# Designed miniproteins, single chains, continued (4): the designs that were tried, part 88

Each design is a single chain, and the fold is of that chain. pLDDT is the mean over its residues in the fold that is shown.

## One batch from the design tools (miniprotein)

Design m15037
Fold by ESMFold2-Fast:
Structure m15037 (fold): chain A 87 residues (1-87)
Amino acid sequence: AEELGRKGGKEGGEGARKAGELSAKTNSESLGRQTRLAGENAAKKGGGNEASKGGSLGASYGFKEKNKDAFLGGSEGSTNGARKSYE
């Protein structure tokens, strides 16, 4: 159960990171929204810690490329992942 949650969180976090990178490079609001959803979905699958890590990486890429949507999406995913870790 925990191992499956970790895998789901890791995959979701990796998706958020990749979407954040792509969104930052293309300045795409749609891809920024996908980064947020990927982080939220990872959190829902019980991979809170991995979702938080992936979201933080996505936010970091958004910040570097000056993409507000990717930065906010990653931050929201990270926050939601951390919150679920305490539920």
Scores: mean pLDDT 53

Design m15038
Fold by ESMFold2-Fast:
Structure m15038 (fold): chain A 88 residues (1-88)
Amino acid sequence: MKKQEELVKKAGEEATKAAREIAPEVSDLVRFGAEQIAKAALTSPEAAEEVAKALGDILSQRVDPEKAAEVTKKILEIAKKAVEEYKS
């Protein structure tokens, strides 16, 4: 439980930092989305990809679709890496 909460928080913070460089206007939404993707990634990579698709759709309503795709891809990479480190 505690390790999973720390992983989710860490992924959220790293994704927020990365998104701030790409699309600072949605950094809070990115933090929430990154936490959801990290939780899904703890279950399976496929679940993380499904949540990332949903986040990308939401972000594309607030920022340029190209920026939304870049942010979503970066969050998914950060979440997958954090889960791999946790499982190691």
Scores: mean pLDDT 76

Design m15039
Fold by ESMFold2-Fast:
Structure m15039 (fold): chain A 85 residues (1-85)
Amino acid sequence: SAKEKEELKKLAEKYRKLREEYLKKAEELQQKLEETKALGEKNKDKWSQADIDEEIRKLQRERVLAEASATVYEIGEIVAKLSAS
């Protein structure tokens, strides 16, 4: 029905916005990762390199999860658009 197609179009728009949010989060995490690496190098004589490496690994995992979430929402948008057609 026309109402069902309109609801699917709205769902596709929601998934697109969520994808954009997670892509932005991944970009912010990449920036924080670069800042953490620079800060670790600057403080190598004062800070545990093991602690810095652990924070870097944590940020890398969070970035990968954000990218994966963006991919899931991209698939959701495609499926909703195909279903609305």
Scores: mean pLDDT 89

Design m15040
Fold by ESMFold2-Fast:
Structure m15040 (fold): chain A 80 residues (1-80)
Amino acid sequence: SAEELVAGLREMAGLQEDDTIENAARKLGELLGLDPEKLVAFIREVTGLDPKTTTVREAAEALEKAGIGSLGDLVRRVLE
């Protein structure tokens, strides 16, 4: 769910729901060894939202509608 995504990001990376997607991607890339540019591109492609103006909450809700309801699901889909 969007709530699970937001909670996972807060607990793992200290990200708040009002953080930008660009900032979140950088933090997740650092923690998980993922390319932050690939994360940003994936989120933009799936949600259609601008990562510079989109919050973690807005992206999580859009990702949930696309079938991505957890941090694990997000990481798996980005690595495909």
Scores: mean pLDDT 78

Design m15041
Fold by ESMFold2-Fast:
Structure m15041 (fold): chain A 111 residues (1-111)
Amino acid sequence: MEIKKKIKELLEKAREVVKEEDFDLNKFYAIAEPLYEVLEYIKKKTGKKEIEELIEKFKELVKPIAENPSEVTQEELKERTLKIIELVEEALKYVKEEDLEEVLKLLEKIP
């Protein structure tokens, strides 16, 4: 399926950005904000508690970055961002084919 392939390619591109030496808070939010929109979209479409649990894990990963960004190391920022990408990949297993086009559109916001 072409859409599934494009989604996987965008998530892999996001992982490559995370591994860069210049990965910072601006690049983190450029990735994390579209990924959060994807999780909220999947929650709206599925109504599943499993997606709500993934969103709570996402919020827990973001909390130290949002509240005390100066205390988060680059290594921790990278690790948390990779875990966020994994949460989104897990959520994608719950998405119907007809809803993947909107997911792709949201992920295309990642630079």
Scores: mean pLDDT 87

Design m15042
Fold by ESMFold2-Fast:
Structure m15042 (fold): chain A 102 residues (1-102)
Amino acid sequence: MKDVVVVAYNEKEAEELKKILEEELGARVVGVVVMSDARGDFDALLEAVRAAVAASPAAAPVIVTLIEDPEVVERLGKAAGAPVVQLESLDLEEIKKAIDAA
């Protein structure tokens, strides 16, 4: 079982991704960060993600996100010190394959 921090663009996306990760894949979601809630303050978003990863009881949590901007994805991983799984869709097979590879 993998410990996962969800970074979503909005609350609806976060809830849907968390449900797939927990119910379909048996992953443990240890944190949820919503990008739209930090609108205009990207540093606050990075701090929230870092805090969520640091609070994880797992030695190596992964970040899962649907954020399409590769610069944002890279900054999230570097700020948190955790691998980032970037998804293109909420397709169960894509999510499973990406998480298994992480």
Scores: mean pLDDT 75

Design m15043
Fold by ESMFold2-Fast:
Structure m15043 (fold): chain A 85 residues (1-85)
Amino acid sequence: SMTVEELAEKLKEILVKYDESLKDLSGMEILERLLYLTGVKDIPIDPNRVLSDEEIRRLLEAIAEYFESLGNKELAKELRELAEE
């Protein structure tokens, strides 16, 4: 388990390797955009909310499927690997 903010910062670390323009955004700003793009509604934008391991796995899979649908299989793989931690 980890907080929403901790997950958001881990997502930023991965995503910046594929898109340097994201470096100027906070992890929380990146997460909010990903929630909008994936249609995931069950994760509140509260940095202190603790996510279960199951919630983290489901969210990371939704984000991975989104990027895989755009042709970025390497990013999708890294997101799925993060879900295994």
Scores: mean pLDDT 84

Design m15044
Fold by ESMFold2-Fast:
Structure m15044 (fold): chain A 66 residues (1-66)
Amino acid sequence: LASLAKLVQAIVTSEASIKKVLAILKSLGISPSSSAVTLKSVLDAIDKALSSAANAAALLAALSAL
């Protein structure tokens, strides 16, 4: 789970990649609570979602499609 968070951080090194990751997270029902969306708020949302094995599998599948 921590490794997946690090992978997401590596993928979102560019603004375009950040937008793609945010779109994937939103499609999985994972949205940041803050209007100011930062990598940290996205990472916190991912960590919360990864407490569910089903969400972890869905997120990994979506990220592999990038």
Scores: mean pLDDT 61

Design m15045
Fold by ESMFold2-Fast:
Structure m15045 (fold): chain A 87 residues (1-87)
Amino acid sequence: MSEEELIEHYVREVERAARTESFEETLARAGLILADAVYHLSPEKAAELLERIYEILTRYARERGLDLAPIEELAAKARALIAAKAA
């Protein structure tokens, strides 16, 4: 599977969770996907995936009037892992 195909697969899984699961379940799934992605993708491609997942999660939260803090915490942790891999 190419990095592009893997990114599209991960994005579809997060979008599916956002449609069918709770916010907490969607956050947990996004966290697992980002952890997996950091190991399998280049730092640049992992950053692209994080941006796309961040947009999905923030849209979900804003449409439902939910706190963005858990999303910001997830994004910060993912950015730290990507930076560590890039070093």
Scores: mean pLDDT 85

Design m15046
Fold by ESMFold2-Fast:
Structure m15046 (fold): chain A 94 residues (1-94)
Amino acid sequence: SPLLKKVKELLDELIAALPASLRPIAEELLKKVEEVVAEFIATGDEAAARARLREIRTEGMAEINAITDPAERAQFEHFLIALLTAAQELFAAL
């Protein structure tokens, strides 16, 4: 899907802007969201997809709380919001 490719490119750029220490966890969260989106495309189960996004948000919030640098924390929070917003926008478009 051209829309999915464009969204992934934008998220990959946000990850590249993160401190190197935060990129692996950001990439893992992106992968989990991509899996949720792929399953939603296959099943149409929006309730299950939203439940999994809530779990991913909880995991991302725990990672934010572990970041000691306030600027790095804000950058990661911005990434997490963008990631979850992109997933919700994709659900609405599909």
Scores: mean pLDDT 84

Design m15047
Fold by ESMFold2-Fast:
Structure m15047 (fold): chain A 62 residues (1-62)
Amino acid sequence: EEEAKQVAEKLPDFLRDDVEYLLSLLRAYRLNPKASPEQIAEMEALFQEVLDLAKELIETLK
């Protein structure tokens, strides 16, 4: 997601790497033919929560 890249760019290096890693895992999970649509949706929801928390952290640092 384009939004995830922009958030990652504003985070400290160690958190940026973690966000990029989670995005890579989500992409790999979507490509897994054994993953159910429900599991994919759950992973996407969790990733969005992480992204929202990262945005709040960036906002607090301003």
Scores: mean pLDDT 71

Design m15048
Fold by ESMFold2-Fast:
Structure m15048 (fold): chain A 90 residues (1-90)
Amino acid sequence: SKNDEWAEGLEEFKKKLLELMDKYKVPEELKEKIEKAVEEAIKKVKEGKMTPEEIKEFADLLNLIAVSIDLKNWKEAEEYIKKLEEIIKK
């Protein structure tokens, strides 16, 4: 299903993001928040609880988090993580 394809995409992105976080030695608390948010999003996508628009917004925020990590802008990364958590709490 299309929901399974999106869930697979999020899982793939999660793996790449975790590798990036390890490379840049991102604080463990931020890693745990991102991992938890992505796992919850994958669960909601599989359960049909996220719209395509919400899935795209979530993926865009993950890309912004990756850019913030590459720039070592931890404050900006934390703000995007909060936005991820808001999407998954709907």
Scores: mean pLDDT 82

Design m15049
Fold by ESMFold2-Fast:
Structure m15049 (fold): chain A 62 residues (1-62)
Amino acid sequence: SMEEKIRELREKAIEDVKAGADPAEAIQRFASELLKLGASIDEVVEAVNELARELGLTPNLP
């Protein structure tokens, strides 16, 4: 399901950041992979915001 794919990619992004990856780059890659898998814009925005919160970031989104 899309929820499972979002969870898998979110876990990978968090692991990458813990391993020293740039958080902004990890979030960009996460969003790109979700779009590639056919996630809607709304699903991507929500998932990115949740990931950013988990990483201690607040996106400057209007």
Scores: mean pLDDT 79

Design m15050
Fold by ESMFold2-Fast:
Formats: structure tokens, C-alpha cells, sequence
Structure m15050 (fold): chain A 95 residues (1-95)
């Protein structure tokens, strides 16, 4: 099970939207923590986690890294479009 921690600047609307999108994906659960953090628990494989990190690092203003085999740290500024892309990539890797 891979945990994804998203830290950084996002609007309250973007944060809520991301949480709602992720919670629709089987094998993923998202919780908003405080004003600037989202924590996602996933059934991602180590290979799926690596692919997700590669896709996230293609987004301008976003930096993602895999910490060990079970944590992804995402930093930067996420837009609504970035949240949608993130959820699509996550859903694909969990399928």
C-alpha cells in the first residue's frame, strides 16, 4: 500500500475537488489535512508508484518523489486541471 502526501499551494476549491475525484477511484482514499495538505492511501504497486511520480514531474510547478517503496511526496502548486490529470493517472495505475 502506497501513501501519497500532497503538500503545497492549492485553493480550497482545488483541494476539495481533488479529494472528491480520488475518493471515486477504487483502491484509493483521500483526506484533506489542514489548509495545504492532502493524504491519499492507495493500493498502488511499486511500479505504479514510479509511473505516477514520472507523470507528476511533467506538470509545471510540481515536484514528486518516491520515498522508499511506499510513500510519494508531491510538492508545488496544483490547478484544477492538475487535479484532474492526477486522478486520471492514479485511476489508470490502480486498474
Amino acid sequence: MVKIIIKGSMSKETKQYLVELVNKIPGANAVAVGDKQVVISTALSPEGAKKLVEELNKLPGVKAELIGDDQILVEGELSFEDAEKFAEWLAKELA
Scores: mean pLDDT 81

Design m15051
Fold by ESMFold2-Fast:
Structure m15051 (fold): chain A 90 residues (1-90)
Amino acid sequence: SKARRERIVAEARAWLERAFAGLPEELAAFLASLSDLELAALYLMHVQGKTIEETAEELGVSKSTVSRYLKKAEERYLALVMAELQRIVS
C-alpha cells in the first residue's frame, strides 16, 4: 500500500541516480523531470518488465491511473524531443 509505494519510489529514484551519468543528456533531463509516481511507473514497466496490472497493484493505484501517468510521461518526452529538434534547426 502506501509504504510499498514509498519504497518503490525510493528504488526508482536510486536507480535513476545510479544510471544518470550514463544516459543521453535528453533522456536524463526527461527522467529527472518526472514526478515520483510517473518515474516509479516507468521504472516498474520498462526496467522491471511489469504489466500495467502489476504496476497498478505495486503502486496502490488503479490501472487507469497508471495509464494516465504513462500518457503524461509520453507527452512530456514528446515536448522535450520537439524542443531539442527546434534548438538544432534554429
Scores: mean pLDDT 78

Design m15052
Fold by ESMFold2-Fast:
Structure m15052 (fold): chain A 72 residues (1-72)
Amino acid sequence: LDVPEELRKERQLTIIDGLQERYGDTEKANELKEAIENDDKERVEQIMDEILARAPESQKEALKKIKETLLS
């Protein structure tokens, strides 16, 4: 489903803000926002994998879903 690029990026940034509030990783959230703005999918994947590695098991399913959403 095509969405305007501006709306797609706003949605991704909102998701990252929620991630920051939920997991408290402000530095990684800021790096992730920069990668999204630059359309650097490899960097987004790397940062999300780092967040996933640090996350509790109970949160990994939600974080994997967020990773998929940010990379689509």
Scores: mean pLDDT 76

Design m15053
Fold by ESMFold2-Fast:
Structure m15053 (fold): chain A 94 residues (1-94)
Amino acid sequence: EREELERYARELGLEPIVEEYRKMGFSDEEIKERLDVAREVAEKLIEIGVEIMYEKTKEALENKDWEKVENLLKLSKHPEEQEAIKKAIEEVKK
């Protein structure tokens, strides 16, 4: 049912994209396949983002570039990325 698809999209934070796919003539089955790919891609992007944010924050802190640290925090949209930045800050503060 559409309600199940909408719940799945909500879990992924992609509710608006479901309506756009429907407007484009995608079936609920096709939309589900796209959400499955989006989930897989999102999980991989989060893993990559966590590593990048951690490394870039450490680099910025070593250079005493707090403006860059603030910009990295603004760019990090996922809690996992924010935790990586906080971890780098805590490690440098030791």
Scores: mean pLDDT 75

Design m15054
Fold by ESMFold2-Fast:
Structure m15054 (fold): chain A 82 residues (1-82)
Amino acid sequence: MAGARGSRRGAELAERGDVEGAVEAAREGRLEAEKEGDMRGALEAGVGEGLIRISLGVGKITGESAGEIAARAARNSAEAAE
């Protein structure tokens, strides 16, 4: 669950405009998942971090938009699992 929690925390921080904190939260969640042997959670958190960084790099969206993308990715993954 560490990867999923990292992605959720990242989305919340991005919604607040703390884009740097959002990236760090996603990375921390990935490292925690790796340490716990949660390879799926680590992969999901890594993908989320990558998407946030790409969005920032193109300079097309705000931190809020990056948060929405991360939140939708997490929601879609949860829905697909059900």
Scores: mean pLDDT 61

Design m15055
Fold by ESMFold2-Fast:
Structure m15055 (fold): chain A 68 residues (1-68)
Amino acid sequence: EEAEAQALLDSLSPLEREKLKAKNELTELFKEAKVAPEKMREASERLDNAKSIEEVREVVEEYKKELA
């Protein structure tokens, strides 16, 4: 499972890999915080619209700060 996911990640650009990692991180965070699925959808859209790895990290940090 993870080995197959890693092979897929190796085929993606660094930005796309960072977006995927960020989505997984936020999904885990939202699951722990019992956040509504709608919030995760909005976060996913923000990540998809990010133009740089720095922007992706900013989105993740904003949600972490909001849910802390």
Scores: mean pLDDT 74

Design m15056
Fold by ESMFold2-Fast:
Parts: structure tokens; C-alpha cells; sequence
Structure m15056 (fold): chain A 76 residues (1-76)
């Protein structure tokens, strides 16, 4: 189960990297970017309710921080 969560977080991180790139290159609308962010934050929040592994929780915290930083970039 830990391995499945790790794979899920690896996939999430790749998707986030693509979203960050799309935002910074102006390839996605502000509205669509914000929707992607909201979905991502909701997904991480759900993962927090079931994950107890400290290493995986630390990864979730890092991904949450990246999403919040990206939100600030979009809303600036």
C-alpha cells in the first residue's frame, strides 16, 4: 500500500511540474490553472486522511507548499 501511495505521489508530482510549466509559459488560462490547483489540493487533503508514513506526509507537505506558491503566482 505504501508503494501504491508512492507511485501516486510520483504521478502527482509529474502532473504538478506540467501545470507549473504551463502557467509559467502562459499555456493555460488563469481559470483552468486555478481549477487544477483546487483539485490538486483536494487530492492531497484526502491522501493526508489515510497516509500515516512520515516520509510520504513530508512529500505531501512539499507538494501542498508548491501548489500554494503556484496559486500566489497566478493571483499576483
Amino acid sequence: SKENFQEGLDSFERDLEELERAVREGKVSREDALRGLERGLGELEQMRTVITDPELLARIEELEARLEALRREIEA
Scores: mean pLDDT 86

Design m15057
Fold by ESMFold2-Fast:
Structure m15057 (fold): chain A 70 residues (1-70)
Amino acid sequence: SSLEINDVTGQTMQQIAIYVRQGKLDEAEKAYEEGVKKLKKLGEESGEYDTVKMSIKALEYTMETLRKSL
């Protein structure tokens, strides 16, 4: 459901930000990859591909923005 997609997206964004603040870039990258994998699976199970696509773009933007701040 869209609620599950939003929850996974928000949790993944928070985890990325925590790892980046700790200087754990490899862990941040892993959290991003795991979040994307979960979102893709939710898209396959629900058919909400557009919502998943937007969520993955939000995670990509978060990683790009945080990488530029390091």
Scores: mean pLDDT 84

Design m15058
Fold by ESMFold2-Fast:
Structure m15058 (fold): chain A 100 residues (1-100)
Amino acid sequence: MEEERKLFQEYSDLVLAGAPREERLEAMIKLAEVSTPSGARSLLAWALIAGFSPEEIKRLAEAGKLDPETVRELARKFAETFRWLGDEENARHYERLAEA
C-alpha cells in the first residue's frame, strides 16, 4: 500500500538517525495500523528482535489487529532461539512475553 510504504520509510529514517525508542515505536505503531495481518506479524517479529518491551509489543499487536496467540507463538520461538545462542537474558524476556 502507498501509505504503508511511506510509513515504512519514516520508520527506517528514524532507525538510521538513531532516534529514541519511543519515536521508533510510535512510527511502527502507525505502520502496523495500515498493514495487512501478514505485514503486522512481520513488524511484530522485527520489534521482538529490536528488544521492545512486552507492553510495547502488546500495543503493536493491537494496532495490527493480531491475535494474542500469534504474539505468544512468535515470543516462544524467539525465546527458544536466544536460549540456543546462550543469551539467557533475552530468552527469559521472551518467555515472559509468551506468558503475558
Scores: mean pLDDT 75

Design m15059
Fold by ESMFold2-Fast:
Structure m15059 (fold): chain A 94 residues (1-94)
Amino acid sequence: SMEEKRRQGLIELYERVAEVLEEGLRAGLSPEEMAARVEELVREFIEKYKDDPELVRRAEGLLAFIRELLAQHPQAVAGLVRYLRREVERLRAE
């Protein structure tokens, strides 16, 4: 169903973004390097889910939020990773 496809898309988006940010923190990447990795991931995600305007909008919104967070408050990235991991758990429980 479209609802199930959207749920799986959100799980994929949040899980992959959380993983990229977590790996970036472990590797000591700069905010600019982490932003570049998230941008590439989101670009690939949008191409894969281009027929779902809601998923595209959510992916674009998440990228914009992460860019701003990395530019202004890079110390908050670990908190975002925890938030995204909790959202994946909630979506999987559906």
Scores: mean pLDDT 89

Design m15060
Fold by ESMFold2-Fast:
Structure m15060 (fold): chain A 64 residues (1-64)
Amino acid sequence: HMTAEEEILRLVNEVAERLRGKTPEEQRAILDEAIARFRQLGAEKDPALAASYVAGFEDRRAAV
């Protein structure tokens, strides 16, 4: 059984692993999906924590 914080952190780590070895186009697709998923989780569990990671993903996407 995971807490909301543990679930969010696990998903962050899974996204980071998925981004490894991907093309810029694939990375943007993965980040777009992650942003949408984290916005949904934020609304349900921990809005402040989820918003912080969403901002990080959006910044990472802009850099790709």
Scores: mean pLDDT 76

Design m15061
Fold by ESMFold2-Fast:
Structure m15061 (fold): chain A 89 residues (1-89)
Amino acid sequence: EEIEKLIEKAAELYKELSDAGVAPEEFRDLSFEEIKERLKKGVENLKKALKAMGYDDETIEKTIVEFLKNRIESLEKELAAHRAAQAAA
């Protein structure tokens, strides 16, 4: 549930960046649901990689939560900077 909420938040931010014309190319012209599905696949790939390296499920969950929180913070900063620039113009 925590990871699902973080994925949804990240997808919302990528969609807002896409609507503003500043999203990374891989997320341009994608719907919210398509962005969300790509992020879900990325998380599943990361889980498989960490499990293959011998990490336990608790460590994997904490690592993914931290990764998503850091990504969300970066996206929020990018969006805020873009909105500030648009408001100043």
Scores: mean pLDDT 79

Design m15062
Fold by ESMFold2-Fast:
Structure m15062 (fold): chain A 74 residues (1-74)
Amino acid sequence: SAAQELVQALLEEIRSLIEEAVAAGKSLLEVGRLAQQKVLEAVQEMRARGLADADIEALARAVQELLDEVRAAM
């Protein structure tokens, strides 16, 4: 669905940002702050497009799991 495509696109953008920030040598705190800002922007876009709360929660959970993986690897 269009909603699932948007969620996947936003998640890929956030994943790319996290990977780029880690590769650039940013601290875990800086990576977390950048990811949080991007999640807030993504949530605003999803709400503006009328996506369900379940889709928003799925994106937030996926990003949190990604950040937990980065923290465990550092």
Scores: mean pLDDT 83

Design m15063
Fold by ESMFold2-Fast:
Structure m15063 (fold): chain A 86 residues (1-86)
Amino acid sequence: SKAVQRLQAFEEAHRRAVEITLAGGSNEEAVDAFVATLRELGDDETADLFRQLYDLDVAGQPEAFALDQELQDWLDEVRSLFATRP
């Protein structure tokens, strides 16, 4: 149940981010929409992770590397969910 909800939230967030990109929006606008959609759908943990990574990366902070590794681990988990989707 929770895994399916996380997958659905990610798919919707990704869809909205892609729509912004196709409409000529900036990468920053797409990321903002992605994070906002995840929060709207109740996945605050993933939204916080993406927001922190982006903010640290654009600020040039060394902590961005550690957060990027955490994000990669989470993306691997999401990929596993896609592999088991009926």
Scores: mean pLDDT 69

Design m15064
Fold by ESMFold2-Fast:
Structure m15064 (fold): chain A 77 residues (1-77)
Amino acid sequence: MEADRERARKLRELLERAEREFEEVADELSPEERAAFRRMAEAVRRAAELYEEGRGEEADEVLRRAAAESAAAYEAA
């Protein structure tokens, strides 16, 4: 499943870019925002690993859950 490996590579590139951007603004973020970013970063990393294993459906579910949890946390803040 070469397509899953390509998705994993792009997710890792996006994560690296997002982490670089986060470092630039981390001191301006609330503790809740920083925690939300760390949870999302962990989920993206896990999804990339699942894509690398050809487990794309599980990777998609991990990303979907992380996005839903992040949205719910911001709505509750």
Scores: mean pLDDT 77

Design m15065
Fold by ESMFold2-Fast:
Structure m15065 (fold): chain A 78 residues (1-78)
Amino acid sequence: SAGFKLITDPLEESKKKIEEMRKSKKLDEKVVEEIKKKLEQVRQLVDTRLPDSPLKQKLLNEIEELEKELEKVKKEIE
């Protein structure tokens, strides 16, 4: 559904941008901030739209893993 894409599309975009930065070895601070904002917005959507469920926990875990991956890439390129 279109509503679910509001969660899944930003997660996929964030994954691609993180991987692009890793491959290029170029840290774009603007892109990093945009990813952080998108992940925060997606977390808020998940928290407000979904009841406590395994799916909600899985999505929150995916967001947390993307945040960790972003921090790893930042440290690797520094």
Scores: mean pLDDT 82

Design m15066
Fold by ESMFold2-Fast:
Structure m15066 (fold): chain A 71 residues (1-71)
Amino acid sequence: SEAEERRLAEELREKARELLRNDPSLRERIRKEAAERARKAGLPVRELSEEEILEMVVQELLRPAAQAAAA
């Protein structure tokens, strides 16, 4: 259900915010990963906004679940 997926996504966003609030090293790791992806794609490396960092943390939290579902 779309509603269930949205609810889970909002819970993940809240967890991501808590992780970023409590661990500054996570924020730095996300920035480094974004820079690496940009470099591989031939895109300019730029500073991420807080919302962009949050979205990347959410993607990391979803990655193992998405990989498990795809397998």
Scores: mean pLDDT 74

Design m15067
Fold by ESMFold2-Fast:
Structure m15067 (fold): chain A 60 residues (1-60)
Amino acid sequence: SAREALLRFFDADGDGRLSDREVENALAVIRELGLEHVLDRDGDGTVSAAELRAELAALA
């Protein structure tokens, strides 16, 4: 899944943390691929950096 691929790609050291730059880059990729709905925790139809960071932290 895109979520799984993003975790492996951006959190390669498995520490559950991403830099602000890595989160911004991940959001750009998600938007380009049209996968925002997969990571939309709030259910508002958009993905924020805070939502992505929280979701990745919850999985790592």
Scores: mean pLDDT 60

Design m15068
Fold by ESMFold2-Fast:
Structure m15068 (fold): chain A 100 residues (1-100)
Amino acid sequence: ALSATQQAALEQIKQALDEYISQINSVPFSEAVEKLIDDIVAIAKEYNLSPREVSRLLNRLKDDFIDRMMADPNNVLSRESIENMLEYIASQVRKRLLES
């Protein structure tokens, strides 16, 4: 089960993912991905989450995010590309938290 702190962080990460989907056609892909990484890092630091805890929260949100992306008519990415993007984001978040 998630702690109250982890549950609050999960909700903030979910909101960041929702913002990413809303920006699919209005922001360049690289800029949108970097913003999402920055937002998740900021949330992790605010809630004092370890890299392992962030990975666990992202894993809980992964399937719903992928399904919502695939349902969006403006999305041009394959399911595999979305999975690779999320793995890249998780890796960059982990790297930035370990370097802090």
Scores: mean pLDDT 87

Design m15069
Fold by ESMFold2-Fast:
Structure m15069 (fold): chain A 66 residues (1-66)
Amino acid sequence: MSPFEIVKEILEKYGIKKFSFAIDLSREKPKIIVYIFEEVSQETLDKIAKEIEEKTGMEAEVKRYE
């Protein structure tokens, strides 16, 4: 499964439908960046980031879009 499909599956599990996805390749280690356009708690954002990291093996940054 691609990193995008893994992220989408995790977000769907949490009921999140509106997000943006990017991979930052400017670093020595690629980093997944996700902005969520829906209201979610910081605890949920942290859990999502951890699940993405565990399933992809990549660093993940998950934020609410302000």
Scores: mean pLDDT 80

Design m15070
Fold by ESMFold2-Fast:
Structure m15070 (fold): chain A 87 residues (1-87)
Amino acid sequence: MGLVFISTPEGQWRAILAPLVDNPEALAALRRPGDSADVTIEGVPARLTQLSPSRLLIETAAEDLDRVVKLLSNTPGINVLGTAVVR
């Protein structure tokens, strides 16, 4: 499992992520910290978890981690805080 921790400006993460996600309607499930939603990011299956109003965790397959990180780091308004690979 690959993990990506990101921050966005408070209250703006939904607007920033919606163009990156193939199924933006899934973001409606993320109402409060701890909520999770299954999404696809340019065809890559991922799970988003809201950590705070400005922070999100993205979980993906380890082999897709570099692709997802590159996309996120090149998106205005997204700051990649860190990555991890867990077994």
Scores: mean pLDDT 83

Design m15071
Fold by ESMFold2-Fast:
Structure m15071 (fold): chain A 70 residues (1-70)
Amino acid sequence: SEEVEKAAVFLRNAFGLTDEQVAELLGVSVETVRRAVEKSGGAITMSLDEVAEFLGVSREELVQRARALA
């Protein structure tokens, strides 16, 4: 999914999460995250609010989950 690719890049680059932490947050494999980041060239194209909407969580919930993993 293109949305998974964009969300993975945002979480990795904006929150400084590892590929493993991003995989846990998105509910995907670490290999899916690595392939997504590689395919995107590392460019952030999603906002925090767009990632939260894609995951079906609030902005506040997404920030709390990311901070708990970091």
Scores: mean pLDDT 80

